Designed miniproteins, single chains, continued (4). Designs and how they scored, part 7

Each design is a single chain, and the fold is of that chain. pLDDT is the mean over its residues in the fold that is shown.

## One batch from the design tools (miniprotein)

Design m12224
Fold by ESMFold2-Fast:
Structure m12224 (fold): chain A 62 residues (1-62)
Amino acid sequence: SIAEKIEHRLSGVDPELRDAAAAFIYEVMKRNGIEVPERIRELAEKAPESVREEMRRVVEQL
């Protein structure tokens, strides 16, 4: 699935960038009513709250 491919690609990235990217993907999936895989949710939760808030604002503008 696309989610599995995203998870695999994120695993090879710097942890800080990976967690920020996961937070962005999490917000995009939620906005579109797509069920978020647990692994993506876990990575998104590792991102600082300030980063998660920024990703929420960015996605709201899409």
Scores: mean pLDDT 76

Design m12227
Fold by ESMFold2-Fast:
Structure m12227 (fold): chain A 62 residues (1-62)
Amino acid sequence: EEIERLRAESEQARADAVNYEKKGDELEKAGAPKEQIESAYIKAVAARLRAVGYEVDLELLE
């Protein structure tokens, strides 16, 4: 139960990271303000860090 939930959250966080990176790229291509582009990339990094955290928790629970 716990392991299955953590795996799902990890997969979702990885997907979120990809989506935010894509959004950042699209904003950059559209000539959006630097702050909006940076915000999207920061959110992508935060999502990747969350995914790593869930993976560490999974390794501890096994």
Scores: mean pLDDT 81

Design m12228
Fold by ESMFold2-Fast:
Structure m12228 (fold): chain A 55 residues (1-55)
Amino acid sequence: MKAIDELLEKASREALKLLASNKNPDPEEIARVVGEVLRIIGDALEEGLRLEKEA
């Protein structure tokens, strides 16, 4: 679904920006960022699958 593609692209860019700006990454901060990205992807997949079923 296009929505999933758009969200994955957005999430990838956000993750890249966070990694690029982090000059001294804290393990806890990295874990938090990774968790946030995974949650966003999970939410998008769930919504995408729901839309696909309804379509």
Scores: mean pLDDT 67

Design m12229
Fold by ESMFold2-Fast:
Structure m12229 (fold): chain A 76 residues (1-76)
Amino acid sequence: MEEEARKAAEAAVENSKKLSEEEVEKIIEEQVAAAEKISPELAKLTKEALEAARKGDLEKATKAILEAAKKYLELE
């Protein structure tokens, strides 16, 4: 789980480097909107993860992804 979260964070950071600032903002907005339909808590965690990845903060992105995954699993 933590390794999967780290891998997802690494992919998000790499994608942020290949995209323009506007494209990154649009992806964040779309992903947060999708998460809102599941849970407002998940939307908040998704936003934190993607914003951290956009800034290259791999540790924060990994932690936020892991917390989002835990919340998703807790819903059973």
Scores: mean pLDDT 77

Design m12230
Fold by ESMFold2-Fast:
Structure m12230 (fold): chain A 66 residues (1-66)
Amino acid sequence: DLLEEAERLEKEGERAFFAGDFETAIRLYEEAARLYSKVDEEKARRARERAENVRQFAALYRSPAP
């Protein structure tokens, strides 16, 4: 079931984000979006937005210059 797998990937992405593993969170949200795109375009778009939000958040909070 593509929907169930995509939802599982979204939850794993959320856990990775809260664990501070932003690269894993981005990959998991992008994977979820790819699976969603086959069954639900709205959910696919939201998953892509989450991946983009994590990228922007990571850039801000992983500032290279102290």
Scores: mean pLDDT 81

Design m12231
Fold by ESMFold2-Fast:
Structure m12231 (fold): chain A 57 residues (1-57)
Amino acid sequence: MSPLDAARGALLRGDYERAVKLAEEALKQHPDNPEAKRILAEAYRKLGDEEKAKEVE
């Protein structure tokens, strides 16, 4: 299972902290992956961190 697939699963379960970690791992492998950036931004918004969400978009 790829970090990106795992990040999607975490986001869908409401495990936003894990979604952040897994999306960051996906971005380390592919820095310009738009889906990983989207998941990371969404997870940060769900955690209430809108500034960090904007930084990754």
Scores: mean pLDDT 80

Design m12232
Fold by ESMFold2-Fast:
Structure m12232 (fold): chain A 94 residues (1-94)
Amino acid sequence: VEELIKKLKSKDPKVRAEAALKLGEIGDERAIEPLKEALKDKDLLVRKAAVQALIKIGGEKAKEALKEASKDETLDEEVREEIKKYLESLENYK
């Protein structure tokens, strides 16, 4: 987990995106705060990977992080809409 968290700060956006997705696969809550920061990454691929990773980790702490991100106007509108759709699917499955 720590090695992948360090890779989220790589100069290569492909490495950062891959690290985010791998952290999502592992599902360790220690990745939630680093992935919240990755939602603000300069590269859209990394931001989308961070959203998918938080969704994949799941649980209340990741859900809380996603709710906070959905209200953060400094985030890309596409990222916020993806998060809102996911949260809506959890609360209203009709």
Scores: mean pLDDT 77

Design m12233
Fold by ESMFold2-Fast:
Structure m12233 (fold): chain A 60 residues (1-60)
Amino acid sequence: MVTLEAEFENIERAIGAALRIIGDFPEAEVSLEGLRVTVTVPDDPELIERVRRELEEYAR
């Protein structure tokens, strides 16, 4: 299992990102702590790359 984290500017962006990741990656376990979104995924390099990319795009 690999854990990815991203911090967002505000709670609305964090919630939006978490909901999108849940919808796009059913294998992922998503948690939200304040402005930080944490995503835990299986050790699949392709899945890890896709999740990381989406989190980074949403955090911009």
Scores: mean pLDDT 80

Design m12234
Fold by ESMFold2-Fast:
Structure m12234 (fold): chain A 71 residues (1-71)
Amino acid sequence: MERRERLIEEIAERLNISLRAAQLMLSIVIDEGVPEDSSVEEFIEAYEKLQEEIKELLERGIEAAEERNLE
């Protein structure tokens, strides 16, 4: 019924990861603004892009703008 559940299963199979890991991945990319109705490939691509952005942020160093709640 929930499209998200189907996406989680497919991502888990595609990447050979646990359902929990796939669920966390989807949660992260949707929170970053990827539409929930996007394709599995779009979610995977967005996640890879997000990981690269995090890496670049860490390399640029300490752009921890402010002591805010992280959600």
Scores: mean pLDDT 69

Design m12235
Fold by ESMFold2-Fast:
Structure m12235 (fold): chain A 62 residues (1-62)
Amino acid sequence: GSLEELKEAIEEILLKEGKDLYSEEEAKYAAEVAAENAYKNGLSLEEAIERVKEGIKESKDA
């Protein structure tokens, strides 16, 4: 379903681009929470991915 697709896409990004910020378990949990929030707010897959990438970039620059 769309929630499952959101979770998989967000998890892949967090594991790939957020390795320095998240452990594997933390990335999975963050992906689940982010996917549920995106689903509740009716965000598209593209919108959810963009928000996650922006958050990672800001965290790395801090």
Scores: mean pLDDT 78

Design m12236
Fold by ESMFold2-Fast:
Structure m12236 (fold): chain A 65 residues (1-65)
Amino acid sequence: SVEQSIEEAKRILEKLGKTNILEELQKAFDEARKYGSEQEVQLVAETALAIAYIFEAIDKLEKER
């Protein structure tokens, strides 16, 4: 679900210490929920999760150095 995707993204970003990125994603999600369509809310949630996974992948690569 949209809520599960955004919550998972937030958990990953918090774990990685990406507080500023987490805050920006939360603002985008809240704005989409207030003014956007259901499809736009879903897109923001899916994009947030993708961003979180990319940061997690980068963190993993950095630890292999």
Scores: mean pLDDT 84

Design m12237
Fold by ESMFold2-Fast:
Structure m12237 (fold): chain A 66 residues (1-66)
Amino acid sequence: MKEELKKEAEEIRKEAESKITDPTVRDGILQVVDNALKAAENGDVETAQYWLDVAKRALEAAIAEQ
């Protein structure tokens, strides 16, 4: 559902903003989240979920590297 995807995107965004100190890495993750939200707005739920999964993995990897 589009609203569920939006909630997941906001959660990833908040985590990136609060836990990632490197602005380049943070902005990269936020860009992927924006791509997911754009896909969701266009009704492409599968593509939106794919980008959210990419953003979540990137976030987890960035946190682990710190």
Scores: mean pLDDT 80

Design m12239
Fold by ESMFold2-Fast:
Structure m12239 (fold): chain A 59 residues (1-59)
Amino acid sequence: RKEELEKEIEELLSRIDELNKQYDAAVKAGDFDTAEALQAEINRLRKRVIELKKELEKL
């Protein structure tokens, strides 16, 4: 279970990094609709990481 939580956290952090790069590209291109959608997804994934870290701390 600990290894499963650690793996999920690492996968989510990698996805957040990818989305941040896409967000920067969208803002630079003036595609603010895409940037807003990416920001919402980044915030959702960050919340999930916090939840998983809390579960990991209980182990």
Scores: mean pLDDT 83

Design m12240
Fold by ESMFold2-Fast:
Structure m12240 (fold): chain A 74 residues (1-74)
Amino acid sequence: NAEAESLLKKAREALENGDYDTAIQYAEKAAEIGDPATRAEAYRLLSVAYIEKGDFEKAQEYARKAGELERALA
């Protein structure tokens, strides 16, 4: 899971730099290979990136997916 955590770090760095497309690419990869906790965080980052891009439908969908995983982990 170190790979997924590294991808999350890169996604956060891309978000901080305003590179939303790169952030989406890294967060998508982190969600694919990560454990449920890492996947939930990746979905949160995807939601934020899509808000910044003005794609509110995708932002809401990823927020919903993150919430579902967070509830399952509780």
Scores: mean pLDDT 86

Design m12241
Fold by ESMFold2-Fast:
Formats: structure tokens, C-alpha cells, sequence
Structure m12241 (fold): chain A 64 residues (1-64)
């Protein structure tokens, strides 16, 4: 529902901040959390969240 989508968007914004930090330990933790966010976004059918989570995952993988 709307509250669940709002929570996912906040979690995604937090992950984007971690990517900006470049800390490898935090990046590995964020990668695990982003995979869970991606699964939830797919379940909810939110194509924007799926695309954003996928893009951030690729950015983290490029830094590790």
C-alpha cells in the first residue's frame, strides 16, 4: 500500500546516500538491503522503484 511504498522509497534514498560515501563495508550491507528492496518493489509492481533499485545495485557492484 502507500505506506509500504513510502517506506521503500525512504530505504532506497538511504542506500543512495551510502553509495555516495564509497565505504566498502557499508556498500556490501546496502547491496544486501537493496536486493530485498528490489524483491518488494517487484512484488508491488512499482516499475520506478524496480528501475531505481536495479541502477543502484549496478553502481555498487561497479565500486566493489
Amino acid sequence: GPAELARLRRSLAGAEEVVASGDPVQLRVALHELREILAEARRLGDEELVARATAIIKRIEAQL
Scores: mean pLDDT 82

Design m12242
Fold by ESMFold2-Fast:
Structure m12242 (fold): chain A 80 residues (1-80)
Amino acid sequence: SREEFLAEVLAEIDAHRDRVLAQLTDPEARGHVELLARYAKLRVEKLVADPSVTKEQVRAEYDRLLAALDTHAAGLRGAA
């Protein structure tokens, strides 16, 4: 179901957030990652609530959000 799919994707976002947070000790960097994960969860919830959006479209957006989170976290670690 879409409800089960939403629960699965949200759990994947939480797991990914936890993996990224394990690499960060700085409170500001950790706060930014938590904000991005929260944004990703809200975005996915909104997409899943729209019955015109397919699971494949949600997965594509989810992949983009995870990539953006990883890029941002890398920037926080590698500040010049």
Scores: mean pLDDT 77

Design m12243
Fold by ESMFold2-Fast:
Structure m12243 (fold): chain A 86 residues (1-86)
Amino acid sequence: MELTVVVEGADEKAAETAVRAGRALQEGGRETEVSVEGDKVTIVIKDANIGDFASVLALAGELQAQGYAVRTRVEGNKFTIEVRPS
């Protein structure tokens, strides 16, 4: 299935973390697109598997470890990670 991951409310540091995660998936041979627009980073994984979902949860955990307050929401094939300074 196609999985869309959106990181919202990202400052420069959070955006860099999200972009790095998306690039890692792309370098690993996953058909992945990464885009940045303002405070949003969008990662689209065209043939997502269970390992890709684990990577998304790891990204949320990394952002929390960096000191962000993190909220997650799942809506169909869209996974939203909302970040704010804690």
Scores: mean pLDDT 83

Design m12244
Fold by ESMFold2-Fast:
Structure m12244 (fold): chain A 66 residues (1-66)
Amino acid sequence: MKKILLVVSDNEEKARELAEELAKRYGFDDYIVLPNLSDEEALKLAEELEKKTGAEVRVFNVRIFE
C-alpha cells in the first residue's frame, strides 16, 4: 500500500524540506505540501486522496518557528 504524507504549513519552502526528511525517515512513498489550510479542509483533502488512490494518507500540520 502506498503511503502519502500531507504537510500543511504557512511556509511552503521550509515545509518542503521538512516533508522530504520526514517522508524518508518514516517510510512514506510520497509527500504533498499544501498552503495554509484549515484542519477541516486538510482532512477533506486527505479523505478524497485516500478514496481516489487507495493509499494511506497522513496529515501533518507543521508549525515552523522562524
Scores: mean pLDDT 74

Design m12245
Fold by ESMFold2-Fast:
Structure m12245 (fold): chain A 73 residues (1-73)
Amino acid sequence: SEAEELEKKGKEYLKQGKYEEAAEAFKRAGDIYEKEGKLEKAAEMYVKAALALRDNPEEQKELLKRANELRKK
């Protein structure tokens, strides 16, 4: 699926040290999983995106909040 391909791209970007590209790929994968009703998988992707953005605390906080909200549903 597109979400699975984006997850793989995110992992590859992390391996290359491309943290912003990794975060974007994981965010897009999370958005697709959320639309598909796969809330736990979406939350996992948002957490991975947040971890990639360690030097951007505001966006990291927003992604972690979104992941936590999905897990409470």
Scores: mean pLDDT 83

Design m12246
Fold by ESMFold2-Fast:
Structure m12246 (fold): chain A 111 residues (1-111)
Amino acid sequence: MEEADKKAKELLEKGVKALKEGKYEEAIEYFEKAIELAKDDELKAEALLNLGRAYLKMGDYEKALEYFERAIELGNDELKARALANQAEAYFKMGDYDLGNEYLKKARELA
């Protein structure tokens, strides 16, 4: 593994731990650093997905949707399905059940 990708993966793992502990601002900082260092598009997409999840938990649904869309651009079909499912969750939390169901259907078609 490239040294940059190895450091990006370590930062991603620290970010995920911070996210699970409810330390959303720390998680965001780790994910942003992981995105900057990652040369592998799949690692970058995973960091973007988790950055979106951090914003989703903070109630910033607009930013969450932007990061999920960026993750979809770089990720494989499995990651795209996960990102689409998270976009569906954002729409449900915003009260848009029609869009939530549409994105959930798209996620299931890729899974």
Scores: mean pLDDT 89

Design m12247
Fold by ESMFold2-Fast:
Structure m12247 (fold): chain A 110 residues (1-110)
Amino acid sequence: MEAEEKAERAGEAARESGDAEKAARGAEKAAEGAIEAAKAGKTPISASGAAAAGAAAAGAWFSEKKGLGPEDAARSAEAAAGGAATAGKGSEEAGEKAAEGAERGAEAAR
């Protein structure tokens, strides 16, 4: 399945969680997948996607720790999933790794 579709579902799961910690955990899993996708893709676009996903995951955790609410954490988780989808554009293997990360992100946010 396409990484972009899995990323959209991960963002939806984070929003539906209503829980900043679950959204942050989802963002973290998506960012881990983005890093693996960047290693497989070996392109500037994959590296940029992984960097964006990592920053977004950090933002999600920041929102959780500062009590900014589940909506802010969910927005950051959606951004992390989007970064993973971007990281997946480097190659077919990168796409598979990004999709796996986004799927784990959706599971963690449930």
Scores: mean pLDDT 82

Design m12248
Fold by ESMFold2-Fast:
Structure m12248 (fold): chain A 86 residues (1-86)
Amino acid sequence: ESPLDFEAAVYLALAEIYLTLAKKAMSRPDADLEEIIKTYEKAIELARKALELNRASPQPNPDLIASAERVIEDAEKLLKEAKEKL
């Protein structure tokens, strides 16, 4: 049991939560674009931290890498769309 493996999983879970919250906020008629942008940026930050911790592990988990990269890709695309609406 590695503390880094657990910590990486927690950061990924948080990144997925922030991404989901930003997506839901973006669908609202009264969407606060500045707060949504910050939320997408936080999702990217957390997913990158998960990726960093997983790479530092003696046995990097390829499923965690794939999930973190997907969160980063989705969040970056949606962040660009939110910034274009600002």
Scores: mean pLDDT 84

Design m12249
Fold by ESMFold2-Fast:
Structure m12249 (fold): chain A 69 residues (1-69)
Amino acid sequence: EEREKFTKENLLHAVLSLARRAGVPEEWIEELKEKFEKGELTIDELVALARRYAQPLAADSKAGARALS
């Protein structure tokens, strides 16, 4: 049980880091965190998300939030 939680936490951390680098909106990251806390996310789903954001050829690159400068 604890090993599974550790694996899920590591995958979540990787997904969040990759998603932020890809410019994903914070609201989407918050929804992902909520699903994780509720136990709705499986290891397979986290792996799929990590794979998606790890690829540099993401179709929606630059679709992230824009900051006012």
Scores: mean pLDDT 69

Design m12250
Fold by ESMFold2-Fast:
Structure m12250 (fold): chain A 66 residues (1-66)
Amino acid sequence: VSKEIEELEKKIKEIDEEIKKLEKEIEEAKKKGDEEKVKELEFEKEILEGLKGILEGLKSLLESKE
């Protein structure tokens, strides 16, 4: 269980780093007025946030005791 939690933490951190990179790209696209690129990057971020939420949920279930 502990090792599976560590593995999930690594995946969550990787996704978090990708999300942060997308946030910076979104800021740059907004500054350039590229609204189409902003929407594309926001959509990618939303997908990654969804995946992160699922992994965090799995981690919580593994950590929880009834």
Scores: mean pLDDT 81

Design m12252
Fold by ESMFold2-Fast:
Formats: structure tokens, C-alpha cells, sequence
Structure m12252 (fold): chain A 55 residues (1-55)
């Protein structure tokens, strides 16, 4: 759902702000973990990654 996608993006951005030294691989791992925790589909997980990377 759009609401869960938005929530995942907000959580991911806050976590990444706290860890500016993380590699893209570590960033992708945490984004995937957050999305899985919120029950997002593979397509929705890709949308979360896209929105996070636009910043």
C-alpha cells in the first residue's frame, strides 16, 4: 500500500541519516529489512529504494 511505502521511506531516511558512512550495499540491506518488516511486496520494495535514492 502507498501508506506502507511512505512509512518505509521515512524510516529508511532517518536510519541512513544516522549512518552516513554506510555503503550502498548496507543501505540496500536496511531498506530491504524495513520493507520486509512492513510486509511490502517485491515491487513495493523497489519503489522504496527508488524514492530513498532520489534524495
Amino acid sequence: SEEKIERAVEIALKVLEAHPDWSEEEQDRIIDLIAKTLGLSPEEREEVRKRVRER
Scores: mean pLDDT 81

Design m12253
Fold by ESMFold2-Fast:
Structure m12253 (fold): chain A 87 residues (1-87)
Amino acid sequence: ELEKRLEEVAERAKEALREGRYVEAVELGLEARKLAEELKTPRSEEILEELERLLREANAKVSKEYEEKVSDDLEKQEELKEELEKR
């Protein structure tokens, strides 16, 4: 049930946005995008479009009022990822 999986990921991304977990929301959005690109169904495209609109709206607001928090979270997450994945 790939469509069900996409809906679950999109829902988790929306929850992350509501909780102010912007980094997690963006990562979940990227996962949803990959799932939609594999499915290529009209429904998957609609789900992705709605999620992308929410992410873009959050990014616009974040850039103005909370940009520093999102950037800080991204930097912290990148540092952790680099430590784990560095070659």
Scores: mean pLDDT 68

Design m12254
Fold by ESMFold2-Fast:
Structure m12254 (fold): chain A 74 residues (1-74)
Amino acid sequence: SLLEEARAAAERIAAELRAAGMAEADAEEFRRALVRIAELVAAGRLEEAAALEEEALARLGEAIKAAIARKKAA
């Protein structure tokens, strides 16, 4: 099912983000967002899914910028 595939993909993506040095809490929040987006798509709530996708990508970008800033400050 879409939800089973999305859950598995989200878990894999979160594991890769953690392996790349992203904070565990940030990777887990992104995983939850991906699963929620899939749930909204499956329910036909496409406007809400699109809004959550934009929010999740913005948060991912902020986490990456923060990681870069920490490395530059060290």
Scores: mean pLDDT 83

Design m12255
Fold by ESMFold2-Fast:
Structure m12255 (fold): chain A 55 residues (1-55)
Amino acid sequence: SREDLLAALEREAARLRAEGSPAAPEVEKLIQDLRAGRLSEAEALRRRGEIQRRL
């Protein structure tokens, strides 16, 4: 669900930020865009995958 995806993204963002990863701001923006309705759940999943593939 959207709520489950948001929870997962927030956990990932916190972990990446603690690690000092440059991906942290990207995941945080993804969370913001999804919360604001600027992005669909399907598109958010696609972008999450792209970020994860670059790590």
Scores: mean pLDDT 84

Design m12256
Fold by ESMFold2-Fast:
Parts: C-alpha cells; sequence; structure tokens
Structure m12256 (fold): chain A 85 residues (1-85)
C-alpha cells in the first residue's frame, strides 16, 4: 500500500501547487504563477502515469513516478519562493 499512499501524497502536492499558482497570479506574480502551474500540470501527468503503473501491478514504477511528481512540485515551489525574495 506504499504506492497508493505515495500517489495520494503526490495528488495533495499537485493541489497545493495549483492553489499557490492561483495566489501568485492574484498578487500579480504572473511569470512565477505560470511556472508553478506548469509544474502542477506535469506532476498531474506523472500521477496519472503512476496510477496506470499501479493498475498494471508495477508498484515500484508507481512509487518512482509519484516521488518524481512530489519532487517536481517541491522544486517549483522552492524556486517560486526564491524568485519573490
Amino acid sequence: KVAEMKIKLAEGYVDVARIQADNLEAQGHLDTAEAVRRAAEEAERLVREAKEALKQGDEQKAIELAEEAIKLVEDALRAAEAALA
């Protein structure tokens, strides 16, 4: 069930990234918002691939894809913080 937990965590990260992108856009940080939004879209694609891998019985691939999605969102949010400093 580690793969299912990692996928849920990755989905949560995608949701957080979308909320942060919307907040950045509302504050006028359009370029930063777009970068975070693109990361959220790519992470959502990875989450969909992770779900398909899990459906095929490839738990290891599902975990790797979910972890990649989480890292992509973490890196984007960290870059956004740096851009606003």
Scores: mean pLDDT 88

Design m12257
Fold by ESMFold2-Fast:
Structure m12257 (fold): chain A 85 residues (1-85)
Amino acid sequence: SLEKKEELEKYLKQAEDFLSNGVAEDAYNEVAKKLEMEAERLEKEGKYLEAAALYELAGEIYEKLGNLEEAVKAYEKALEVLEKV
């Protein structure tokens, strides 16, 4: 629905603001996981560009947290999804 898209967009902006100016916090792990779950849902709906963007954002969050293994996996998923565009 439009409301769900608007809520996601606000969440994305907040995540981007955090990545730009925020302090790394453990709560970011949950944020990254939620973004990956939404990316998987969007991929199943055929929204590959949106899904790839969410996987990339999750990767950036993991990278900022120093969780490099999770960051690499998220970036790889983003690239795999982009191949479907």
Scores: mean pLDDT 79

Design m12258
Fold by ESMFold2-Fast:
Structure m12258 (fold): chain A 63 residues (1-63)
Amino acid sequence: MSRAEQLVMRETGLSEEQVRRLKEAIGASDEELAELAKELGLSKSTLRRMVEGLETLYKEGFL
């Protein structure tokens, strides 16, 4: 779990708090993803890819 979060932080440059918000965005609507993307300074497509990656890690038991 901690290794997966550290990897995401390293790959994305996001803080621990921002990674936590990404985890909460798993299953979020397009509108919710757009608002989070603005907050994090990312494009909606980039954020969607990051959330999809985190969802995969969660399903594999790494989170």
Scores: mean pLDDT 72

Design m12259
Fold by ESMFold2-Fast:
Structure m12259 (fold): chain A 100 residues (1-100)
Amino acid sequence: SELEELLKKLEELREKLKKAKEEKNIEELIKIAEEIARVLLEIFKLTGDLRLGIYAILIGAYALVIEKQRDNEKKVEEEAEEIIEITEEAIELAKKILEE
């Protein structure tokens, strides 16, 4: 199913996001976060679940904060952790929708 393919892509992007955070690769972190937001928006369009749309907007907002606060290592780390947490919540929600 399309939802299963998008969920697998989210799980792969989550692992890439964690690696980018660990490596302190800000450009890769922003790029992956924006890709996660795009995938979440596609899942929202497919499922109609507004929570997935909200998660996409929040991740986009945190990615923008990282870009603007690029020189603030602590702020970048804190925002990256928020993006990871939201991505995990979105994955669990998508899994529940897939099981229904």
Scores: mean pLDDT 88

Design m12260
Fold by ESMFold2-Fast:
Structure m12260 (fold): chain A 78 residues (1-78)
Amino acid sequence: MLSEEEVVARVREFGEGLVARAEALGAPEAAELARRATELGVEAARALYEGREEEARRLNEEAMRLLAEAMRLIAEAE
């Protein structure tokens, strides 16, 4: 199983890539949504490893919602 540090690193790496893509396409709203989704994803990973499963689930649901919107805006800007 992945460690907390490995999960956090992967979430940040993915988020950084998405932000960079959004910025390159001139989609600042998508970049901001991607940043927010990344922060929530990191918080969710930490909550999960601290045994706060319900909070982790809520944070993940919010992160996924923002991520979906960011990806939609990126697709529209392509």
Scores: mean pLDDT 84

